# Designs tried in a protein design run: designed miniproteins, single chains, continued (3). Part 56

Each design is a single chain, and the fold is of that chain. pLDDT is the mean over its residues in the fold that is shown.

## One batch from the design tools (miniprotein)

Design m9917
Fold by ESMFold2-Fast:
Parts: structure tokens; C-alpha cells; sequence
Structure m9917 (fold): chain A 95 residues (1-95)
């Protein structure tokens, strides 16, 4: 009985560490994607500014702004999902 309880503790700690590491990786990846989307959005706006008197120029500026907006929301969304997953996991382990 005591030996089984100790093994269960070690297993739960290992799974917790794994989940925490996975959440950190996902947050880091979302930050990288956010940075790439911002850079791409800025590039599209720059190209659109060169062509701003055309329909293509206006479209590129709109696309660039949309990408930057999406990039700003991505880290917040990923953090929220990670927090919910961590909370749900913590509750499941307390049984």
C-alpha cells in the first residue's frame, strides 16, 4: 500500500512536469508565430504603401493590418488555453 502511494506520487510529479514543459513550449511557439506574423504584416503594409493608389495597394495594407491584429491576439489566446489546461489537470490529479 505505502509503496503504491509513493509510486503514484512520483508518477503524478513526472506527468505534472511534462504538462508544464508542454505548456511552456506552446506559449514560446505562439510568441514566435506572433513575431513572424507581425514581420509579414509590416512587409505587406510596406508593399501596399508603394502601390497605395491602386486596388492592390489597398488590399495589401488591409491584409497586413489583419495579420498584425491576429499576431497580437495569438499569445493571449495561447496563455489562456494553457492556464485552463493546467487548472483542469491539477483538479484531475487531486483525486
Amino acid sequence: MEEEERRAEEESERIREEMERKAEEQIKESEEVSKELKERGEELIKKGEELKDTEEGKRLIEEGKALIGTAELLPELTRGVAEVAAAAYSVSLRK
Scores: mean pLDDT 74

Design m9918
Fold by ESMFold2-Fast:
Structure m9918 (fold): chain A 85 residues (1-85)
Amino acid sequence: SMSDIQKRQIGLERGKLLATRDWLLSQGVPQEKVDELYEVGLKAVENMIKNNTPLSKKDEFYEKVTDALDNKDYDGIIKLFKELE
């Protein structure tokens, strides 16, 4: 079962993903794309937390996500998150 610390971390990351969703909608990204990004992102973050993924591997993953985001490659971000399902 998941620890209270892991549950709290998931709650914080969910908050960040919701803020990112709202920001992307404000930038004109379609709602269906933003909803998919939120769902796959939440699953990926939950899995990283449950598996106690090392900080170095999380940093490498988020660097790839940031690169895709900078290029507005939302399908690339979805693919990256789905690889962690």
Scores: mean pLDDT 82

Design m9919
Fold by ESMFold2-Fast:
Order: structure tokens, then C-alpha cells, then sequence
Structure m9919 (fold): chain A 85 residues (1-85)
């Protein structure tokens, strides 16, 4: 239970920071939805597969290399994950 609560807080915080950064960068609604889906998929898989925070960071780094246009968003997500370890 505690792990799910902590992951939920992390997910909610990452989503809020993505929304803020997307508004600051002037992203379209479609681009914002895409980055949220990409980050959300990694986080949901992390919960499902019981990944460590280190493994979660590794998965986010891999997605960052695959989608360099969203580098700043993945960097923000990684920063927030590190704060929760």
C-alpha cells in the first residue's frame, strides 16, 4: 500500500510539472498529451513490474534518447524520481 501511495504522489507531481513546463514552452495540446502518455507509460510499467527507482530512471533515460524533442520533460521526470528515492 505505501509503495502505491508514494508512486501515485510521484505520478501526480510529474503530471503537474509536465503541464507547467508544456505551458511555459508553448506546446500544443497534442504534444502535451503525447509527452504525458510517454512518461505515464513508463511510470505505470514501473508499478506493474515492481521496478526500482534506479530501473525507472534508466527507462526514462532510454525514452529521452528515443524522443529528444521531449528531453526537458524527461529530465524533469528523472529529477522528480531522484527526489523520491
Amino acid sequence: MERYEKWRELYDRIEKEIDKLAEEKGLSKEEKMKIKALVGTVLQKGIRENLSYEQLIDRLEEEKERYPEFKEFFDKAIELVKEYQ
Scores: mean pLDDT 80

Design m9920
Fold by ESMFold2-Fast:
Structure m9920 (fold): chain A 99 residues (1-99)
Amino acid sequence: MEEKRKKILEAFKEIADDSPFVNKAIELLEKGEVEKARKLAMEELQKDPTNENALIVLAAVLALEGRYDEIDQLLEFAKSLGADTSKLEKLKEKIREIR
C-alpha cells in the first residue's frame, strides 16, 4: 500500500520540471498533505488552465486518491484547451503500471 504511493511520487518526480511550484507540490505530497497539493494545483489552474505542471500535480493527487478515471477526464479537458499534454500522458502511462 505505501509502496504504491512511493511509485506514484517517483513517476511524478521523473516527469515534472524543476520549479518552485513543483517543489512545493512534491513537499506536500511526500508529507501526505494531498488536499493542500490539490488546492495549490487548482489555484495555478485558475490563473492558467493550460499550465502543464499544475495539470500533472492534479493528476498525481487523483492517482494518490485512487481516482484513476478522473485522470482520463483531466487529460481530455486539457486537450480541449490546447494544452501540451505530453507529460500528463507519460504520467498516466506510469500510473497505469502501478494501478
Scores: mean pLDDT 82

Design m9921
Fold by ESMFold2-Fast:
Structure m9921 (fold): chain A 69 residues (1-69)
Amino acid sequence: MSEAEKRLIEALVAEGVPEEVAREVALELSQTNFAKSKLPVELQVALLKDPNNEEALKKAARYLAELLK
């Protein structure tokens, strides 16, 4: 598992997403290469430039947590 994937899981769990769901979401984003994800274009570009961008990962986690409710 990549460092970016671990950070995304931790951020999703911090936003209240169950760990099992957070793992599935992180795996899906890893497989779809962020650029094909349902994330806003600005976040996709930020994560393509630096997949370990903590601020972009936290924003992505908040966006995804809202979609999962």
Scores: mean pLDDT 70

Design m9922
Fold by ESMFold2-Fast:
Structure m9922 (fold): chain A 70 residues (1-70)
Amino acid sequence: SMEEAAELLEKAAVEMYLAGRITVEEAREIGRLLKEKRLEEALELMKRLIDENGATPRAVALLEEAEKLL
């Protein structure tokens, strides 16, 4: 569901932030997009940030599960 995808994307953003891969501003922007139900834009932003900064295995797994629900 879209709600499950949003939860997974939020968890991925928190994981990336705690791992030092994204800034607090980038995490807030993802959160804003999710709140506005702009899930495809949140997914694209997360993919861009992963491409630029790398990701943890947990963040990749969360993102892949979210993408399956969109």
Scores: mean pLDDT 87

Design m9923
Fold by ESMFold2-Fast:
Structure m9923 (fold): chain A 94 residues (1-94)
Amino acid sequence: SAEEERKKQEENLIKTFEEKPVSPAHVASIINTYGLSEEAKEKLLEIVEKKYGEEYKELLERIIEKIENKEMTEEDTEELQEMVREAAREVAEE
């Protein structure tokens, strides 16, 4: 039941991303909190690319990579936040 519950949560999360726009920071927070599978991460990236474009997908890929390394240093967290702010400014200007 725990595995089935996790799969249902992943599916529901993916559906939410299809229906509602979310910031890269929010996506990164969700991935860090729920510990999504590699398959679920790939599906999220595909949905983001289709809905928001390739630049947003590339941003999320970098954020996911940083999140996977976040537990190693607090400095990575500060750089991640800075990258998100810079990318958000660029996307808002397009």
Scores: mean pLDDT 63

Design m9924
Fold by ESMFold2-Fast:
Structure m9924 (fold): chain A 91 residues (1-91)
Amino acid sequence: AAEERRREARRVVAEAVAAAFAALSEEEKEALAREAEEKLAELSKVHSEEEALALAEEYTLERLLEALSRFDPELARRGREALEELRRLEA
């Protein structure tokens, strides 16, 4: 049950991320990549490498879902709900 819900949630997050990349301009993608690198560098000063990578990935996913809401608000909402479900299944 939990593994099946986890698979479905990961699938929805992957769909949302793919849709965001398809919708975003090259400039917006570059801006998000720069923001992600800056966040990873900041986190790496106070967290272990594994923790910093996990936190930076979470931050990047939330930024991508926020950007997607301008193009597909329903898919962005589903992506956010799926990400929250993944967090609950890890608790």
Scores: mean pLDDT 80

Design m9925
Fold by ESMFold2-Fast:
Structure m9925 (fold): chain A 95 residues (1-95)
Amino acid sequence: SMQDIIYQAQEDGFRRVQQLREEGKLSEESILEIGKEMARRLKEQGVPPEQILDTVTNLFRQVLREHTSHFMDDSVLDQKVKEFGEEIRKFIESV
């Protein structure tokens, strides 16, 4: 089902985030790249763009919060998630 496809992409995305975190290589750029790979896979599997954006922005919100939990106000986090989501929207349109 589409829900199973989305779930698998989320699991793969979080696993990649965890690996990079353990290696000390997690950055805003690497988080965005994980989101782009997730978006590409979901688009290839026929997931509608709106559901891709929701899925990827949920990952961004959780990961960015955990990455900067003691240094970022919620308003700044919301702005970063919006900016990252806009990059994903543009990426989906270009692929």
Scores: mean pLDDT 82

Design m9926
Fold by ESMFold2-Fast:
Structure m9926 (fold): chain A 73 residues (1-73)
Amino acid sequence: MTPEELLEKAKKYEELAREYLEKANELGKKAEELKESGTKEEYRELVFEEASYTVLAILYISLSLSYRKLYEK
């Protein structure tokens, strides 16, 4: 794998992490809205989805950092 390929993978995972964090943030806002007007079940489903996207974002951030470290060597 070339240094350029390592950097491209790092950027791709960074972009995916940003996308999933954005989705998590949107779901968090919807959960807060449902807290006042929705059912407890609908609120719990949104909170679970938010947590799932947050975990995926953390995993992709970790992958991006790993590829950036390989590129820097």
Scores: mean pLDDT 81

Design m9927
Fold by ESMFold2-Fast:
Structure m9927 (fold): chain A 72 residues (1-72)
Amino acid sequence: PLSEEEKEKIFEEELEELRKAGFPQEVLDELEKHRTDLAAQLEVVARYLIEHGDEEQRADARAFLEKLRALK
């Protein structure tokens, strides 16, 4: 089990990785709104890829969303 401070640090590191991967600030801001909900954060990323990704990224993001739904 991770501490709350450690979860915050991991979240900040994830946002930085997404920024490096070329995700726009608007998507990163949306992730901040779901800071305490990992499933919601991952759903935000997947929805972005479904709308703006290529055919392969779109297919992968849809499969990923199916798995995320299973966590809820």
Scores: mean pLDDT 72

Design m9928
Fold by ESMFold2-Fast:
Structure m9928 (fold): chain A 89 residues (1-89)
Amino acid sequence: SERKERLKELAPEIVEGVALIVIGVLKVTAKREGAPKEKVEKAIEEIEKATERYVKKLNELIEEGKSYEEIEKKVEEFARELTRILRKF
């Protein structure tokens, strides 16, 4: 469907937007809890590197004409990666 194709094209932007929200929440929470600056910076760096990798991979999959379902699976993998980074924080 046309809506699925549009959502595929938006996937990299959605991933970037989610990363920005997560980084924002992390910064606010860390400041309130007095978390060490070095740990916060490391977590942000890991989120930014994961975001860059997944955005690149999503763009490659879109250019290759991969299905909506394959794009969705890759976005779900990104969400799990973010969760792993946050759990290590």
Scores: mean pLDDT 86

Design m9929
Fold by ESMFold2-Fast:
Structure m9929 (fold): chain A 89 residues (1-89)
Amino acid sequence: SLSAAQLLARLRALAAQFKATTDIAEKKKILDEMIALVDELIARYPDDVAALEEALAIYMEILKTIEDKDLILRVIGEILRLIGELFNL
């Protein structure tokens, strides 16, 4: 299984692909892959606050690049989920 650092490295690579892609359907597929990596990070490393904060920062970075309403709402939902995990909400 991947370490937290390896999951974050893959998440950063997907975030770069997300920012480079202009096709909405492709962005949705990349976002689904990013969400799966963050879900694995939460499941395996729930107490790694630094790793969860890095994942949050990556989501906030991609949010700044999005114009599509459905993608904006999806990423905001994932940010709120990570905040909930960080603060045990």
Scores: mean pLDDT 89

Design m9930
Fold by ESMFold2-Fast:
Structure m9930 (fold): chain A 62 residues (1-62)
Amino acid sequence: GARERIAAAPPEERTQLLGDLSVPAAKKAAEIMKQNPDLTPEQRSLLAGPAARKALEDALAA
C-alpha cells in the first residue's frame, strides 16, 4: 500500500509523498467546514477532524 511506498522512498521523496497524500484529507476537511458555516469554529473542527483522519487513512491504505 501507500504506507509501504512511503517507507521505501528516499527521505526527500518521502516528505513530498506524505504531502501529496495529505491533500485529499485537507480538502475533505475544508468541504465539511464549508458545508457547516453556521456551526462555531470549535464545532466545525470537531466535525472535520475525524473526516480528515479517515481520508488520510484511506489514502495511506490505497
Scores: mean pLDDT 71

Design m9931
Fold by ESMFold2-Fast:
Structure m9931 (fold): chain A 75 residues (1-75)
Amino acid sequence: SMSAAARAARIAALEAEAVRIARTGAPDAARRVRNVAVDIIHLRDGVPRGVIYRDQDRVNQVRRDIMVQAARRAA
């Protein structure tokens, strides 16, 4: 089982990765950021990998937070 500290570190790493992906401007960046947002939610909620996350509003909120961070770091 993952410790709380290890989970927090993994979430922080995923957030940093998503911001980096968003800043690349790659054609698939939006899809990759969405996939990372789902992984972050699964880690926060303790959901096993491979489960389809269906709360689109929550996914969109995490994606918006990532894009705001990417915009701030690009400035």
Scores: mean pLDDT 74

Design m9932
Fold by ESMFold2-Fast:
Structure m9932 (fold): chain A 73 residues (1-73)
Amino acid sequence: DPEEVIKALEEEYQRLLAQGDYLGAGLTAIALGRLYFESLKDYEKAGEYFDKGRDLLTKAGVSDGMVTRYLGM
């Protein structure tokens, strides 16, 4: 069930943020963005999570070029 997976990933995302794990939180945000885009067709929520993931991965020391590669753009 995509909604149960999304709920679990949203809880994981908040947990990783609280721990200062910006790499883990960024990757989880990208996974959430994909699920919202592909499974729920919620393009606004997908965009929000992709933007959050990009910002968090940059804070973790991942370059914008590598972030673009992770997003498949």
Scores: mean pLDDT 80

Design m9933
Fold by ESMFold2-Fast:
Structure m9933 (fold): chain A 94 residues (1-94)
Amino acid sequence: ATANAAVAAVQRATWATIDAAYAELKAQGKEEEARRLAREVAALGQRIVDAIRAGDLATARELVERTVALLREHGLDALADEFGRTMDAILAAL
């Protein structure tokens, strides 16, 4: 994939993950936790995009692992696994 195609895919996957994580935590009555997590995942997603644009795939991979760990810390193991698999596929296609 081109860097531009990878960036677009990362942005789509990041926002899909934020939407799913927010919905799940809000359903559990954890709306403030959902807002904090959404902000943190958005910031990490932007850093992944910046790393890809810079050609720094090692940093991009580290940030993906950090995002996966963050989602797991909030009990979102299925979303963490899906995000990790999606991001690994995007980075492997570069």
Scores: mean pLDDT 90

Design m9934
Fold by ESMFold2-Fast:
Structure m9934 (fold): chain A 78 residues (1-78)
Amino acid sequence: SSLEEAEKLLEELKKIKNLSENQQLFLVHAGAALTGIKTKLPLEMIEEAVEAAESVAESELEKKLVDALRKAYEELKK
């Protein structure tokens, strides 16, 4: 599922030993979005977290995680 893909990608990104400030900021937003989806926070809060992650995404892996989060968010919306 898109949620499982997002979880895997987030764990891989967290394994990077020397995270830049942008990578750390990305993980904060991506982590908030993933937690929001899992705990079914208000849709507006999840959407804001996904958009925040997308705005600071630089690498292809970060962009792939944003795509997986967007798909998981849409699945949550029915």
Scores: mean pLDDT 85

Design m9935
Fold by ESMFold2-Fast:
Structure m9935 (fold): chain A 58 residues (1-58)
Amino acid sequence: SEEEERGYKIGREAAKLKAQGQTDKMGELARKYLEGKSDEEREKFVAGLAKGMNEAAA
């Protein structure tokens, strides 16, 4: 889905911030993209986010 793909891209950016010790910016980035979304959209976004973070960190 579009939301999952969006989450995946943001997850990769979040993993990069985490690797640089910028965990606060990582959390802010994720929260920004969750604002104003439905529960279903948030769930799909979070699934993509987790996948992107895990792949970038591996």
Scores: mean pLDDT 77

Design m9936
Fold by ESMFold2-Fast:
Structure m9936 (fold): chain A 109 residues (1-109)
Amino acid sequence: SISEELKEKLKEVALEVLREHEEELLALAPVVSENDGSYVPSPEMEKLDAFVTELVTKALEERGIPMEYLTFTTNIVIQAAVLAKTRNEPITEEHVEEAYERLLSDAGL
């Protein structure tokens, strides 16, 4: 459904957003319960979602990527930040790769 070139561009956008805003994203990201992979809605999560949506929208517009990928790319950023926060690790491209793989699996892709 997504070309290999587009996959790389979406991951690159996610990683760029994460690196440029690492401190704020890690401050907002919740710690997920072990092996659950889920979280309940919270004021912190609502702020994270809104903040990431604004950042990703700008990044996609600047790179000429269609807005149909906004939700998918936003979810990569959110999941990568949550993974890094939960593991008490700095944000790396490995967190982006894992978030991407999880999203594809959850979508049945």
Scores: mean pLDDT 78

Design m9937
Fold by ESMFold2-Fast:
Structure m9937 (fold): chain A 78 residues (1-78)
Amino acid sequence: DAIELLEEALRAIRNGDYKKAVELLNKARKLISEASDEEREQFREYAIELGKRAKEEGDMITANTAYSMAAYAGSLIS
């Protein structure tokens, strides 16, 4: 279920566990193509938050991955 993966991803982001956050968002990413626009927007918001936090910590690989996921989700909205 996409919503459960998104809730787990948000907890991982807030705990600073970026590896787990990326893994959970990648699982959710596979489901958001058939999900609601509300779930896509939640995914996009959480991916942006991960990207921002990773960038602030100097983890540019995680930041770039997160921003790419956010862009993908944004492309599916509307």
Scores: mean pLDDT 83

Design m9938
Fold by ESMFold2-Fast:
Structure m9938 (fold): chain A 86 residues (1-86)
Amino acid sequence: MKKLTDEDVERLTEEAVRELGLDESLRPLVRAGVEEIARLVNQGESVDEAKKKTIAKFRGILPYPVARQVIDAVEYVAERLKERGY
């Protein structure tokens, strides 16, 4: 299975911010979430397990209103990865 690259992470981050209408101030946090899910998937975890672990991490460290937006972006990216056969 092809590994997710830094270019894939940047494209998925841009798509999530654009499609969900997120504020640009959230882009670094969205990128961190996409990097985490990509890292776990590249290590051989399923997209669903990678998503679950990434969501749990951000819920533990961010205030709820910010965490919700980052979680929505991670869920969006997970669905894109599943459509691509990851």
Scores: mean pLDDT 84

Design m9939
Fold by ESMFold2-Fast:
Structure m9939 (fold): chain A 87 residues (1-87)
Amino acid sequence: FEASIPAVPTAEEVEGIRVAAEGLVEGAEWILATSTDPEARAYAEKAKEYAEKALELIDTDPAKAAEYVLKALEYYSRAVAAIRAAA
């Protein structure tokens, strides 16, 4: 694998972004369905929002979609950390 990010994502990279965004939506929805922690829920809601925005833009602006996936990952990680801190 090359470490460089291509200027135009390949079909495989676009599919990777889509799978990641879909997984983040599912993970965030699981947290929202099972957690009562307000902080974890707030971060999960933001993660879902950014992941859904990534899915909306993936066909028209895949670079922006990738940016939103990274934001969704950051918020999802914060939601998981809040749950772990409560355990």
Scores: mean pLDDT 80

Design m9940
Fold by ESMFold2-Fast:
Structure m9940 (fold): chain A 87 residues (1-87)
Amino acid sequence: MKEEVELLREGLRRLAEEIAAMEGASEFQRRVGELLGELARNIEDLEKSREALERLVELQEELGNLKGAPDMRASMEAALKLLKEAQ
């Protein structure tokens, strides 16, 4: 379990950093990065993780039509997959 938690934390942190490094990041992209970083910090807090996951799902729908955000979408989908696999 500790190894799985550390893998999730590192994965979420890495995705948050990739999003933060994106040139021309929109308000939605910045917010996704903030939520991923918050998840990485609170990964062992199930309630906070669940709330952040629900917010990420909402933001994913908003990102659906943004041109120039394919990497953001891929990172967000990877984060959601990691979170679902941890259940």
Scores: mean pLDDT 61

Design m9941
Fold by ESMFold2-Fast:
Structure m9941 (fold): chain A 76 residues (1-76)
Amino acid sequence: KLDELLRKLQEAAAAGDVDKAQEYLRQLAIESGLSEKDAEELGELVKKVLEGKATPEDIKKAQELEKKLIEGTKEK
């Protein structure tokens, strides 16, 4: 379920597997009813984090989108 997708995303990100991280992120967005626009934004932010180029603002934005994902799941 959603928890499993989130765990897999986190493991892929920790391993530096950008392709897998983006795939799991997209699946989470679909499951949560997130818009495609927000899903793409999350993908870009995850890539910046994995590349070590994320600013504090990028981290905060990613956290806000992550909370939106969790809320979307609950709303469903």
Scores: mean pLDDT 71

Design m9942
Fold by ESMFold2-Fast:
Structure m9942 (fold): chain A 67 residues (1-67)
Amino acid sequence: DPEYVERVRRLLETEFKSAEEAARLLPGVDDETIKAIQKAKSLEEAKKIPKVSDVDVNLIRARLEEH
């Protein structure tokens, strides 16, 4: 879902300066997925991220609010 990917990208951009910081707080999501989200230049690029659908938005939000 491209809207889901865009929301995740926006959260990571807002809360973290680097993919490395995001990956430390999201241990269930690999570095490649985090970097792909942050490097997505458009909605079309975001659609190509294969593992974003395995990440729950509520889990990401909960971890960002905790840290």
Scores: mean pLDDT 54

Design m9943
Fold by ESMFold2-Fast:
Structure m9943 (fold): chain A 95 residues (1-95)
Amino acid sequence: MKREEELVKKIEELFSELPEEVKKELEEILKKAIELLAADPSKKPEALKLVEEAFKKMLEEIKKLMKEKNLEEEEIEEIVKLFEEDFEAMLKRVE
């Protein structure tokens, strides 16, 4: 089986299982970033910082879900590293 396909499926499942309270808080942070960009495009660095904060919060909650599902620590670290690398690559493309 392709490891990448299994990993993507696990990530999608973890994201869908996030508590509603966490999803709402993430949506509020993202909405604030969008509102900043809509009001003043020169605030792009501030908006990107809010997106980074939302990402870090999402990652911590996903990490908790992985531990609750009894995923091995090595697997948790691998998923976290992929999220961090993907996010850094995206930030470099938009800066």
Scores: mean pLDDT 72

Design m9944
Fold by ESMFold2-Fast:
Formats: structure tokens, C-alpha cells, sequence
Structure m9944 (fold): chain A 100 residues (1-100)
């Protein structure tokens, strides 16, 4: 059905957003131990479509990354994540208009 297609496409966009968010965090992280945790999180999310679990993984990593960043780097990370979230919301709205 169109409703099932829309649900699958939205889930795919959300997963893409979570992976992109982790890649941004990885690029901004210099600490080797934290980089390894981010790489494991990326691998774990790539292997599963459990959106609730994947969102929890990203939230935990995000909290650890924020603790290691300067206020200026935190602002940069926030701006990059907000822009990715805007792009995801726009793509979701386009899907709803096209499929729904």
C-alpha cells in the first residue's frame, strides 16, 4: 500500500539522518577512544532497522561527543545537525505529498 511505502521510505530517511549525524560527530572528534565508539555505533546502526534502538545509540554518542568539544565546536556540531534535520524533514514532507 502507499501507507506502507511511505512508512518504509520515512524509516530509511531517518536511518540515513542518524548515520550522517554519527559521521559528522566522527569528523569533529579527535579522541581515539571516542572515535572507536562512534565507528562501532555506525556499524551497529548499519546492521539494524530498529529506529528506537538506533536513536538511543546516537543520543548516547552525542552526549559523549559534547563533553569533549569546546563551546565553539559544540555550536558547529549543533548547526550541522540542525541543517541535516531540516533536510530530512523537507524530504519527509516531499514523500508525504508524493505518496500520501
Amino acid sequence: SKEEQLKREKAKLHKEFLLESLRIMLEMTKDPQLRAKIEEAIKEIEETDDLEKNQEIVSKVFAEVLKKLSPEEQQELYEKLVERAREMRKRQAELEERIG
Scores: mean pLDDT 85

Design m9945
Fold by ESMFold2-Fast:
Structure m9945 (fold): chain A 78 residues (1-78)
Amino acid sequence: SLMEKTIKGLEELAKKGDTQSLFDLGLMYIRQGDLEKAEKIAQELEERGDTKSSLYIRAKIALAQGDTELAEKLSEEI
């Protein structure tokens, strides 16, 4: 599918060091409900020094899990 091709393209760009593609990939995983993959992306963003994008992904994961209190706390740090 077009979505599967888009994800594969983002994965290749992220592996080459494109942090924006890594962030977009994290959002795609959240959209698919793959929160475990999204969390790994947040960890990689943090390791690359993109703390703001990492916190954003984690806040979105918290919302997807119904943890509104955690989502608010994480959003305050962005």
Scores: mean pLDDT 87

Design m9946
Fold by ESMFold2-Fast:
Structure m9946 (fold): chain A 64 residues (1-64)
Amino acid sequence: SELDQKIEQIEKDAELDREVLLGLWKKLNPDATEEQIKKAEKDIEDMMKFIRDRQIAGLKKRAA
């Protein structure tokens, strides 16, 4: 469906933004430990999931 295609695009965009944000975080924190990097990856993923879920909820509300 058109809704499924839009959701797929949002998920792909969120993954790209996640990679960019993590890359920037690593550049700002060159001495970061593996544990700190894993925490940053989780925090960024949680933030991107929050944004993604809100965008998807907005699309579903508009489709109703």
Scores: mean pLDDT 82

Design m9947
Fold by ESMFold2-Fast:
Structure m9947 (fold): chain A 65 residues (1-65)
Amino acid sequence: QSQQLQQQGQQLLQQAEEHARRGDREGLARASVQAAQVAMQLYNLGDTDTADQILQQVAQIGTQA
């Protein structure tokens, strides 16, 4: 389950990055919210390092968009 959530988080980060690159604010916001939700699930499973990395990358993408 943790591995599945890690994969899902990475996919959502890629989507967020693409939306940010294209200036799609709505798509970026949606992907970022979904990535944050995946990170919260990882946190609940005790995978705090991966959750932290996802949240940090979401913040980084959002501030650069």
Scores: mean pLDDT 81

Design m9948
Fold by ESMFold2-Fast:
Structure m9948 (fold): chain A 83 residues (1-83)
Amino acid sequence: KKLEEAEKKIKEAEKKIKEAKKVLDLINRIGSSNEPVPEEVKKKLPKEMLTREGMLKMMEEAKKTIKESKEEIKKVEEELKKL
């Protein structure tokens, strides 16, 4: 069942990348847009994204998560090639 475990790891890493990309897209939209963030969106934002310092930390963590998750996928894919 090594193949099943490898697929699970890839799926989890892809989920982390997807979630981190959503955070980066939101931060980039807020930073580059001249439009105010709608009240509906503010209610769904993490408290950290309500401050400039919090947004910077979230952006850094998201980039780190994407990098680490991509590396994990690459390692698992190399192992799958051997199966």
Scores: mean pLDDT 72

Design m9949
Fold by ESMFold2-Fast:
Structure m9949 (fold): chain A 62 residues (1-62)
Amino acid sequence: ARLAELEAIAREVVERLAPERLRAPLLGFLTQEAREAVASGKEMSLEEWREAMERLVRALSS
C-alpha cells in the first residue's frame, strides 16, 4: 500500500540520517507526515518523498 511505502522510506531515512537521540521523535513525526500525505492525496514520487524526508531530518537535527 502507498502508506506502507512512504512509512518504510521515512523509517529508512531516520535510521540512516537522524542522530540516535532524535530517532524516536523524528520517526513519529515523519510517519505522521506519511499518513497526512496519503490522506491529502499528495502527488509525489517515492524519490521526491525520500528527498523531502532527508531535508526534514537534516533541518530538525541541526
Scores: mean pLDDT 82

Design m9950
Fold by ESMFold2-Fast:
Structure m9950 (fold): chain A 78 residues (1-78)
Amino acid sequence: SEILKELEELGLNEEEKELFLKGLELAKKSSPDNLELQIKVAAYQIIIAESRGKSITVREEMKEFQEKAFKLAEEIKK
């Protein structure tokens, strides 16, 4: 609940919050022992979304960054 309040403070809409939480769960599944990496990835995605404004292009770009983050997390786990 605390992290949800922080996301609301950052100005994410409902769709963006849902995508963020889903991405965080996938990252957690890929890197269950590295909470710091999950938070770092999530923070970057939020910052990028806000700096560029809200659009379908921004949401698609966020998804691509999440996929790259999952791959990086897998490499770190090795």
Scores: mean pLDDT 53

Design m9951
Fold by ESMFold2-Fast:
Structure m9951 (fold): chain A 71 residues (1-71)
Amino acid sequence: IGEALRRAVERAQQLARDLGIELASLEAVLDPETGEVTVRAVPASPLSPEQQARLDAGLKEISREATEAIR
């Protein structure tokens, strides 16, 4: 479980770096009832709509993969 969450955070950090986005915070949260992992990121500065869309899409994919890894 911890390894999957750590990997999700690492992948999210890499995604932000690839997109040129500075993050104020980044965390992976496990819902104990569903077993679902959600990666949450808060940008340090306002993003363009294009950057926001790319970040959201990438975080959704990372969250899904992390959820599958812990089941």
Scores: mean pLDDT 80

